# Designs tried in a protein design run: designed miniproteins, single chains, continued (5). Part 103

Each design is a single chain, and the fold is of that chain. pLDDT is the mean over its residues in the fold that is shown.

## One batch from the design tools (miniprotein)

Design m19812
Fold by ESMFold2-Fast:
Structure m19812 (fold): chain A 78 residues (1-78)
Amino acid sequence: MDEKTLLDEIYRALAEMLYAVGKIMAKNAKSPEEKKKIYEETLEQLRKLRDQARAEGVSEETLAFIDELIKEVEEELK
């Protein structure tokens, strides 16, 4: 595994973990307001991760994957 492949895998794994943790926390939220805050924080974290991934030159496939997770969180906030 080269540095480029490892970087793609790391960013993909981080995005999956942020999304999964956000969804689990939101499911266990005590109020609609807490759930909304969790999704808003998850969205912000995913957007920052995506911007970092882009700056580091990860593959367009990895960026598209992160964008898909961002869209799923955005739909939860509608």
Scores: mean pLDDT 85

Design m19813
Fold by ESMFold2-Fast:
Structure m19813 (fold): chain A 65 residues (1-65)
Amino acid sequence: SGAISGAQAAKMGAAGDLAGARAAGWEAYKVAPTEEGSKYGRLAAEAKTAEEAAKYGALAMQASS
């Protein structure tokens, strides 16, 4: 679900794994039940830093819950 993928992006981004966080962000973008969840998933997928990916991943999780 978008909540699970958003949470995964947040965890990976917080751990400094930008590539993993981006992949989880793209998954959140595809499966999020809300438009806001998809928007934040995409922002996590396109993030330039792990910190940015973690922030948007957490927002995708919250918007998809």
Scores: mean pLDDT 82

Design m19814
Fold by ESMFold2-Fast:
Structure m19814 (fold): chain A 67 residues (1-67)
Amino acid sequence: SRREKVRELFLKAVREMIENAGDQEKIDEIYKKAVEELRTLLADDPEAYQRYIEALKRAVDEIKAQA
C-alpha cells in the first residue's frame, strides 16, 4: 500500500543517514531524495506529508548533532 511504501521510504532514509553519520553532504543528499519521493507519494495528502517531513528533519538534526 502507499502507507507501507511511505513508512519503508522514511525508515530507509533514516537508516541510510545514520550509516553516513559524519558525512553531512551525503546526509543532505539522502534527505533531499527522501523529500522528493515523499512529495510524489503524498501529493494528495499534505497533512501526512507535513508530518513525515517534520519527523525526517528532526532525524537529520539529531544525526548531524552526533557527527
Scores: mean pLDDT 83

Design m19815
Fold by ESMFold2-Fast:
Structure m19815 (fold): chain A 64 residues (1-64)
Amino acid sequence: SEKVENARKSAERGAKELAKGAELLSGAKPKVKVEVGDTSVKVTVETPTVKIVVESDLNTSDFG
């Protein structure tokens, strides 16, 4: 769906910026994983010394 596609594009853009930060902090090339479901997006950027995980709900405007 268009909503999932837009979420994927946004997540990939964010993942690219997080990957740059992780590379600067760790001195190592990060591994990037973007997981887009119907109701959520998860971005994982990982190096041997730095791991960044960002999760967002696509259907909820408030996480509490």
Scores: mean pLDDT 74

Design m19816
Fold by ESMFold2-Fast:
Structure m19816 (fold): chain A 79 residues (1-79)
Amino acid sequence: AIVAEAVVMGVDKEKKLVSLFFTSLSAEEGAKLKAGQEVEITNEKGTFKGVIVKASDLGAVIKTDAELELFERVTVTVP
C-alpha cells in the first residue's frame, strides 16, 4: 500500500473534488497513482473514501464526500 502525506490546495464542494499536493510521496510511488484508483483520505475527523480523477508527479485531484479545508494536512492511503 502507498501512504502519503498531503496538503489540500483546492476544494470544489459542488463537484466534490479536492486538489492535493503530496509532501511525502516518492517519485516511484507517484508513478503508481492512476485515475480511477480508490483511495482513503484521513484527517482529524476520520477516514473517508475517494477516487483519483487526475494524478501527477506532485499531486492528485480526488473525488470524495469528505469535507476538507484549504491548506489542511491529510494522509492519503492507496490500498
Scores: mean pLDDT 82

Design m19817
Fold by ESMFold2-Fast:
Structure m19817 (fold): chain A 72 residues (1-72)
Amino acid sequence: SEEFKEELLDTLERIASKHELSEEDIEKLKELIEKAVEALKNKDMKSFYEQIKKIVKILEEKGITLEDLYVK
């Protein structure tokens, strides 16, 4: 949904600021989020999980933990 996309993009902006992500990393993550949301809208769970795995790999390589994804 649009709400899910907004939540993911807001989380990305927060993480990008906190971890000083490069513009290239931010743009790549935005592209993957948009592809994941589109797959979810189309009920393409295989494509959705493939995009999520790519996002997780980038975040892991940058040292971003699951705790950094929580909104208090």
Scores: mean pLDDT 76

Design m19818
Fold by ESMFold2-Fast:
Structure m19818 (fold): chain A 99 residues (1-99)
Amino acid sequence: MLREVRRKAATKATALAILAVGAAVAPTREEAEAEARAAEELAREVVELTEELARLGDVETARELVEILERSRRILEEAGLDVAGLEEAVRRAREAVEA
């Protein structure tokens, strides 16, 4: 179970980071907003995996996911994109690791 959750978390967190950077460098606003929306959807999945990892006692990996969520939020914010969903994701993920 734990190894499978870690693998899913790594995959989803990597995809989130790629989408956040993609949104920031997108050549059109439409493309940037589409990638930002995809990042928000992945952030929700990353939060669920963060909560699961914390519940399973892997607080260290859960904290790494919080860092990735925070970095993705900052990248989108600096690009002038909507970060409300990512701010909520960061908040939930932080609550999960605070035990």
Scores: mean pLDDT 86

Design m19819
Fold by ESMFold2-Fast:
Structure m19819 (fold): chain A 80 residues (1-80)
Amino acid sequence: SYLEKAKEYAEKAEELLKKALEAAKAGKYEEAAKYAEKALEYARKAAEYLVKAGVISEEEAEAMVKRMQAFLDMMKAKAA
């Protein structure tokens, strides 16, 4: 159950991240930031369920989320 939820949220995060990268490549950094923010929300949920499923540690989950947060912060900076 938790592993299935993790996969669902991870897939949603990946789809949104792909949209963010496409927007960034087009110079649409405000749009990229919005997609990245949604991707981060789903990545946090995926990480939470991966920990609950016993697949990764809380430390590994935090590292995953931190990487996505860094990308979001970069997109926000470029949009300014």
Scores: mean pLDDT 85

Design m19820
Fold by ESMFold2-Fast:
Structure m19820 (fold): chain A 56 residues (1-56)
Amino acid sequence: AEEKLKELAKRLGLTVEQLKSIAENADNPVVRRLAQKYAGLTEEELEEIKKLVEEL
């Protein structure tokens, strides 16, 4: 799971730590909006990140 997070972070131009922070705060609409605006994350990608972080 951590390897998948590193690959996804690289694709989005983010760090793994930023992805973990986004996943932990994904219920916060401000964090979701910022992730979509700056990283181009879709709702489906957010759910995938949450799943990958929980599998760590």
Scores: mean pLDDT 73

Design m19821
Fold by ESMFold2-Fast:
Structure m19821 (fold): chain A 55 residues (1-55)
Amino acid sequence: SAAAERLAELLGISVEAAERILELILAGDQTVYRVALHDGGLSEEELREILEEAR
């Protein structure tokens, strides 16, 4: 998906890994959400926009 491709580019990971991360966050995994914010240097707003695109 476009959301997974964008997340993969920002985090420097594979699209398959980004798809799994998005799936976990959308399922309510707060630990994965925090890791994506802190490790990726993403703002909460940027991650929110990516999650909205993934829906």
Scores: mean pLDDT 79

Design m19822
Fold by ESMFold2-Fast:
Structure m19822 (fold): chain A 83 residues (1-83)
Amino acid sequence: SEALEEFKKNEELAKEYLKKAVEAKAAGDYEKAIEYLEKAKEALIKAIEAWAKITGDYKLAEEWKKAAEEWAAKQIAALKAAA
């Protein structure tokens, strides 16, 4: 129950920060877009950790956390190149 609540909370936060990153990028504020992407990554990792507690699949969660780190690094690199 608590783990499901933490999962939903962090999923919502990740979506909110992704939306803010898109809005910042559209405004030409690449520094702010990077900041929001980093916050979205943090929330996504917390959601994955909560998911691991629900499912017991800590190995798959570790792989998904790595994928989230790689995804965020790639997006941030693209924003830095576009600035």
Scores: mean pLDDT 88

Design m19823
Fold by ESMFold2-Fast:
Structure m19823 (fold): chain A 76 residues (1-76)
Amino acid sequence: SAKERFEQALREAREAVKETAKAVSQEVGDELEKRLKGVEDFAKKGGEEAQELGAQGALAVRAEALHLTEQAKAAA
């Protein structure tokens, strides 16, 4: 379901953000978590379309978190 896809994407994004906080900085991690909270609040207010858009939004934050983590590792 759209809800299950959203919940899975949100979990995966939060795990990526936790790793970014460790690899880059807590400030960067907090900003990404704030963005995920906005996505979660949006998805919870709407129906299936909001949940599908929320899943896409969570995956976009996850991709950014993974990219920042990889850049930090390359710089170390």
Scores: mean pLDDT 85

Design m19824
Fold by ESMFold2-Fast:
Structure m19824 (fold): chain A 61 residues (1-61)
Amino acid sequence: AGEEALKAGDYEKAKALYEEAIAADPDNAEAWRNLGKALGELGDVLSSTAYYIRAIGLEIE
């Protein structure tokens, strides 16, 4: 669902879906990365960068 929203360019919907995924599983690195991507496309560079860093941290643990 979230990836479909990203592919369709619906970044607001992708953001909401990935925030829900993170609420269910905070260790889901893919959800953090995809949330960062959606926020970057929406112009929220600071949150995008922070969420990418979190995703990387989860993937290298």
Scores: mean pLDDT 78

Design m19825
Fold by ESMFold2-Fast:
Structure m19825 (fold): chain A 72 residues (1-72)
Amino acid sequence: NAEEAVKKAEEYLQKAREALENGDIDTAVEYLKKAREYLKKAQELGADPETVERLNKEIEELEREIARAYAK
């Protein structure tokens, strides 16, 4: 259901943050992709718009951090 998809998106987002903090950029990218997939599924299943908006912002912020780490 939507709630389970949200929970998985949050879980993978947290794993992506931890991987980035450890300098494992490739692993952070993989977990971030999974977080986006589950967030998209949650949105399609009718998840709370406020929750979707919050998670999307967190994912976008982490994407920028990863891009900065790669681009230098």
Scores: mean pLDDT 83

Design m19826
Fold by ESMFold2-Fast:
Structure m19826 (fold): chain A 81 residues (1-81)
Amino acid sequence: MLEELREALLAAGVSEERAEEAVELLRRLREALAAGDAEAALEEYRRLLELAVEAGVAMGLDREELEAAAAEALARAEAHL
């Protein structure tokens, strides 16, 4: 699954460095969730959302719309953790 995410990001035109960062952030998020560390999980999720916004902007998507979607996603995650 993590390797599939890396491959998908590379296929979408994301740089190798950003793809690797996304995989590392997702791994840390999974570890935090498995440990029951809601605060660490939210921090890693925030970083993943920031990376997703930058990747989307690089693909030609609107930054303000991506940032608004990321803020909503983070608020929903915070409500569940």
Scores: mean pLDDT 77

Design m19827
Fold by ESMFold2-Fast:
Structure m19827 (fold): chain A 60 residues (1-60)
Amino acid sequence: SEETIARIERLIEQNERAIRELREAIADPSLSELLKLLYEAVLGSTELIVERLRKKRAEL
């Protein structure tokens, strides 16, 4: 449905903003090694979510 597509597009936009913010956080030289590792893991998971959402949108 058009409503479902709109919802997916909003989720993609929100997750793309989160990816941008995570990349900026990871680039901070004051970030601890542990937090960097955790943020990199979250970044990877978020990128996979965006990929899956884009694929789902293309199927609708």
Scores: mean pLDDT 88

Design m19828
Fold by ESMFold2-Fast:
Structure m19828 (fold): chain A 61 residues (1-61)
Amino acid sequence: MTLSMEELEKIAEELYEEVKDIEDFNEFLQRSVEILKEKKVPEHDWGYVISLVLEKLAESR
């Protein structure tokens, strides 16, 4: 893996702050993908990062 687990967790925290107020799931996905591309996260790690954000959203609601 090009990124460590700690780096992916940090990216998930940053992503969570940007998307936590988005109620529409399609808007959430579009914004998440944009941020992941900007942060140069490998595509194979996107599902993992998005899963971490979804877990944080579920715990916070």
Scores: mean pLDDT 78

Design m19829
Fold by ESMFold2-Fast:
Structure m19829 (fold): chain A 81 residues (1-81)
Amino acid sequence: LEEEIKKNPNNAKAYVDLASRYLLQGDAEKAREYAEKAIKIDPNNYDAYLTLAVSYRHLGRDEEAEEALKKAKEIIEKKKQ
């Protein structure tokens, strides 16, 4: 997965996948960092905001988690039109 990022550093999905792996390892700080990188690459990436929200929740930062979820919902609503 890190090899995929090295091969294509602009692949937002690879950063989201890496963030998810860090969440499984219990490293919510790394998960947040990589989710933020995915958003920087693709600001309309629903999965990146969803992963960011989960990462903030694991860090006990509930207000920031709710804000990230709000962003994810706005993205999915726009995709319907």
Scores: mean pLDDT 79

Design m19830
Fold by ESMFold2-Fast:
Structure m19830 (fold): chain A 68 residues (1-68)
Amino acid sequence: MSYIFSEEEMKIVEEIAKEFKKLVEEGKSPEEILNTILEKIKEKIKDPEAAKAVENVVRMEVQALLEE
């Protein structure tokens, strides 16, 4: 990971990760999970570089959910 998060940004990332896990456990589709998390990223992360880094991680995690 090339971007280094601040303590506050790390806390936001942890909250987004918890929401992602909750949506997976609720049986939401990968598309619904991605859309919900992207909206949370836009709401919580003000730094464009941090937002892009988190978005890239989330997209990779969603892709992994589609693998058997």
Scores: mean pLDDT 73

Design m19831
Fold by ESMFold2-Fast:
Structure m19831 (fold): chain A 69 residues (1-69)
Amino acid sequence: MSIEEILEAEREELVEAAEENLERALRAAEEGNHRLAVSLAVAAVLLYAAAGDHERAREALERVERALE
């Protein structure tokens, strides 16, 4: 396994973790748990950013902001 293969696998894991945190954040927002929603949203944004997926990080923030309103 090359460094490129390892980095790609790590990026995939970060994206999966970000997606899980985003879905949990949206669910928490729908349930009225705004503190948990914000905490999970921050985790999702940071995980997407760490994966280099800045577009999904931005979209995640926008989706949670809409769910909190």
Scores: mean pLDDT 81

Design m19832
Fold by ESMFold2-Fast:
Parts: C-alpha cells; sequence; structure tokens
Structure m19832 (fold): chain A 61 residues (1-61)
C-alpha cells in the first residue's frame, strides 16, 4: 500500500542520520520485501529513499 511505502521511506530517512546510504537502502529493501511489496513497488520505494538521502546530504554540503 502507499502507506506502507511511505512508512518504510520515513524509517529509512531517519536511519540515514546514523547509518551509511548503502546500509539504509539494504534496510529499506528488506522491509519492503517483508511487507509483501511487488518488485515494482520495491524499486519505487528504493528510488524514493535514495532521492531523500541525496537531498539530505545536499543540505549538509
Amino acid sequence: SLETRRKIAGEAVELAKTMSKEDVIEYARKRAEEAGLSEEQIENVLKTVEKAIDSLERLRA
């Protein structure tokens, strides 16, 4: 569901404060797979997480 995808993305962004980008993306993938998302939905979540982390890093730069 959209709510599940948003929740995973939010959790991943929060973890990005203390974890590497690679570890956060791996976490998001596992969470999406556990939630029973399709491969297409997993890819969408991972793209959202990556964009959010990149935006956060740009603000720090």
Scores: mean pLDDT 78

Design m19833
Fold by ESMFold2-Fast:
Structure m19833 (fold): chain A 70 residues (1-70)
Amino acid sequence: MKSLLIVTVPKQYKDDVVAELTSAGAKLLDIKEVGDKYVLTFEVDEAHAELLKQLLEKSFPEAKIEIKPA
């Protein structure tokens, strides 16, 4: 099944986060600008969602990451 990965990051990290997740096979669904941050929505395989969340939290400590059913 698919999951949604919702990533909130400071604007300076947006392009790096998009590049990292799309290279890992995630599909970018939405980009929303909210103040000084971007809220990025990706579709990922459910089996990979937790691993990608942990990877992003290590690479981007300021990122807030949520996993939701697709």
Scores: mean pLDDT 84

Design m19835
Fold by ESMFold2-Fast:
Structure m19835 (fold): chain A 72 residues (1-72)
Amino acid sequence: KIEELEKEAKELKTWADYSRKVADELNAQAKASTPEEAAELQRLADVHQRIADDFEAGAKKYEEEAKKLKEE
């Protein structure tokens, strides 16, 4: 059970890292783009950053559940 929670947390962290890399790449592209393209790329980067934050929050929840089980 604890191992399953830790595995879920690790997978979610992997997804979060993926989404953060996409956001970083979009922000880099925005700096080299026209103002119109930059605005859309920044908006997409924000979306991917929020997705990464959501995955990170999920991972933290599973890690906290595993920690509580270890402390009991």
Scores: mean pLDDT 82

Design m19836
Fold by ESMFold2-Fast:
Structure m19836 (fold): chain A 84 residues (1-84)
Amino acid sequence: GMAEELRRKAEEYVEKAKEYEKKAIYYHSQSNYEEAIRQLEKALEYYKKALEYYEKAGDKESAEEVRRHIEGVEKGIKTLKSLL
């Protein structure tokens, strides 16, 4: 149904966000903090899209999980910016 379609879209956005987090880890390992920040900002964009779709689907558990990821990514960006 419609809720299942919204959940699938949210899951696709979570997958995209995780791809960008993986890229951020790679750049961080190279001490390329500017590029790591850019990748985390992209991850944040996709997690926020996923959150919107989970909320529209009424999936409170998945929405809460995505909010925790958003908080983690925002803290990561803040930490990396403090190194510049």
Scores: mean pLDDT 91

Design m19837
Fold by ESMFold2-Fast:
Structure m19837 (fold): chain A 52 residues (1-52)
Amino acid sequence: MTIYWFDSKEDGLKAQGSGVVHRRFFGVSSEEELQKILNDPSAISSPILYKK
């Protein structure tokens, strides 16, 4: 799974707007939250991550 990491939600939305695929957005404040997202069995689409 490819992860897109951004410093803000706005940066993530800008990246999504230039693409043809809809991705889920996740506000991440810790490494533990990141690992939970990476191990999510529903990881069919590459998520867009941003700092919360």
Scores: mean pLDDT 57

Design m19839
Fold by ESMFold2-Fast:
Structure m19839 (fold): chain A 84 residues (1-84)
Amino acid sequence: APQTLVEIRGEGPSTDANKEALEELAKEALAEVGASLLPKMREEDGKVILEGEALLDSRAVEDRRRVREAEGGEVVLEVRARRL
């Protein structure tokens, strides 16, 4: 059966506000694709980075980019989908 690999990647300046904004964006993206995964969040070179992957059964998922402005600046979340 065909599966879709969904990859989630987010980043922004390392602030508490941006960490919260990235977590919210990731929850929204996961809810839309019907995935249940816990993304990993880390800090690197003054940036907060969020990453996660999920396998979904045979559904159409499209690449998208989400941008949110928070007190800590702009955060970006990207969702990428590949049919296996």
Scores: mean pLDDT 72

Design m19840
Fold by ESMFold2-Fast:
Structure m19840 (fold): chain A 83 residues (1-83)
Amino acid sequence: SFDEKIKELIKKLSKKIQEFNANLIRNRISEDKYKEEVEKLKKELLEEARKEIRRLAEELGIELSEEEIEELAEEIVKRALSS
């Protein structure tokens, strides 16, 4: 189902966030570089979520507007970051 595939996407993004945090701890990066890397991660996660939502919607015959895709992508990334 679409809901089950969305849960798997959240798990996938949560793993990427965990790996990112582990790498930051290991690499002793500066405050400025930390902010830059966090912004890059957020942008990458949102782009991946939008692409996967569009793919899943097309695959399952679900009609979503671009606004609905954006709102769902933001919610997915928020849930992944909160995990």
Scores: mean pLDDT 81

Design m19841
Fold by ESMFold2-Fast:
Structure m19841 (fold): chain A 79 residues (1-79)
Amino acid sequence: DLERAELSEKNGLEFEKQGNYLEAGVQFHDAGNAYERAGDFERAAEMYERSADMFEKAGNTDMAERFRRLAERARERAR
């Protein structure tokens, strides 16, 4: 659902602006999943990278690494 992806991306940007990195990471993850379901693997990869950046800022390196791997996989699917 592209509309859901866009809403989650917007929510993520707002939480990031507020310094709420954990919630921003969750929203960017939801956006990435929604873009993947919509077949937009390029946008999904961008969202997974943003999620990784947010979890890194929140101090969760393990989650950041997981999302960087998700972004790489999404880019491969984008060709």
Scores: mean pLDDT 86

Design m19842
Fold by ESMFold2-Fast:
Structure m19842 (fold): chain A 57 residues (1-57)
Amino acid sequence: SEELKQEAIDLVKAEVEAGEMPQDIADKAIELIESGKINPKAFIEGIKQVAAAKAKF
């Protein structure tokens, strides 16, 4: 859905602002999300899993 795509894109932008993701990787991720090559729901879940892992250290 468009709402999930926007949520995924907003999450990518937040990761860049937090210094957690390089801009070049973020640009690639946004392109893949917008083109439908990445499932936005799976992408959001992946980022949340990485954040949870980081919180343990």
Scores: mean pLDDT 79

Design m19844
Fold by ESMFold2-Fast:
Structure m19844 (fold): chain A 71 residues (1-71)
Amino acid sequence: LDEGIRLYREGRYDEAAKAFEEAIRKDPNNAQAWLGLGLALTQAGRSREAQEAFTKAVELDPDLRVPEALR
């Protein structure tokens, strides 16, 4: 998770997405990892995959807010 956040802040969005996928592989119920994946995929231009990741994040944590930019 922390690795994905670091890569995302550096603008390395494809590598950030891969790091979040690794976090999800270790804990598939981690809503924060799914949210991070959606954000990284959005910045990488992979909008369909990003929407799927956001759907999963909200499904795991209904109180989790998706950014307004992706509403």
Scores: mean pLDDT 76

Design m19845
Fold by ESMFold2-Fast:
Structure m19845 (fold): chain A 67 residues (1-67)
Amino acid sequence: MEERAAALTDEAVRHLREAYEAIQKGDLEKAKEHIERARKVADELSRYNPDAAEALRAGIDELEAKL
């Protein structure tokens, strides 16, 4: 279970990084797509590590507020 939680965390962080880069480039469509993907990964992560999922959702909300 820990290995899966780590993989999901890495995947969500990657999507957040890509969303941040898209925001900086003014590509709001790509930013929204990556934010949506990060949210889905965080939802799956909550099954394995709810604390990590909550932290990721906070980061997702912060990025979404910049849209």
Scores: mean pLDDT 83

Design m19846
Fold by ESMFold2-Fast:
Structure m19846 (fold): chain A 55 residues (1-55)
Amino acid sequence: MSVEELIEKLVEAALAGDDDTVSRLMEELARVGTPEQIEEAVKRIQEAIRERNEK
């Protein structure tokens, strides 16, 4: 699984409220991702949650 796929699944799990999956995927991303990729993932998750709250 690529880092990009990991980030996409993380965003999807966060939007679904699947805390267990989010925790697992965050741990995996922290192990295989670069600091830049981790920062991008966090930013995307925050943006997705904000957009959902604005609906």
Scores: mean pLDDT 77

Design m19847
Fold by ESMFold2-Fast:
Parts: structure tokens; sequence; C-alpha cells
Structure m19847 (fold): chain A 79 residues (1-79)
């Protein structure tokens, strides 16, 4: 239940990051390219280098470095 909800939220967050990355790069971006762009963005959030998170959870302000790590693992599977 809680584990399933957490995984569903992680998958949705990963999908949103990929969608945002693809939107910024243009509509001809592949899934792998979108995942790589999303990974780059989240790695910068982890380092505190990005203030704008495009609505993503898991920045330092959200207390969610662990959440960001989990999303990164999902994205690495797609890249």
Amino acid sequence: PEEEERRRRLEEAARQVMTSAADFAGKDVTEKEAARLAIEYLERIRKGEVKDRHGLPGGPADGGQALVDEILELLREKA
C-alpha cells in the first residue's frame, strides 16, 4: 500500500521530469534522451545548483534528497 503509492509517485515524478526535458529539447527527443536530460537536471538539484525544479518534488527544500535518488535510479533504467 504505502510502498506501492511511493513507487507510483516516483514513476509519475520520473515521467514528469522526462516530459519537461523532452518539451525543452523539442518533440523529436527519444525516451532515452529525455531520461538523460532529466538525470542531468536532478543531479544538479541534488547538488543544490538549481532553484527552479519545474514542479518536481524532492529538492533540499522538500527534505527529499532520498526521493531524488530514487527517481534518478528509475531514470537511469530508461537511459
Scores: mean pLDDT 65

Design m19848
Fold by ESMFold2-Fast:
Structure m19848 (fold): chain A 73 residues (1-73)
Amino acid sequence: GSNESINRSIALVLRAIGLELDLELGGDPQEAIKEAKEIIKEAKELEDDEPVLSKMAIELAQKTIDLAKQKLS
């Protein structure tokens, strides 16, 4: 991976962490699902270059989707 792909993957992980925190602090579950799906899409594009960081971003974003769905139930 390039420095650019590493930096992009780290940014996605940080975005996923921030999204989960925002949801736990009372953020909109529907918007959280939408943003988490975009993080997953972008992380999958980086999977070949940054498999560990992209997988981490996907797992964190998926956790946020699961938490948001629980709040909507």
Scores: mean pLDDT 87

Design m19849
Fold by ESMFold2-Fast:
Structure m19849 (fold): chain A 70 residues (1-70)
Amino acid sequence: MSPEEIFKKMEELVKKAKEAIKNKDWEELKKYADEMHDLGDEAHKISEELEKKVNEKLLEVGEEANKAIS
């Protein structure tokens, strides 16, 4: 997978995850979080910088979910 594809997929997953959080759809959120973890593994094969960016987006989604349930 190219860096462009990883970045684009990451953006789409973040948007979908945030929508799932708004709807309190925890099953969909888990699905998107799992896909973002898989993207982290693919990003690591390309560069540490890209892996860090994917992991930062996953953390952002986790923080949004935590705020929604607190």
Scores: mean pLDDT 79

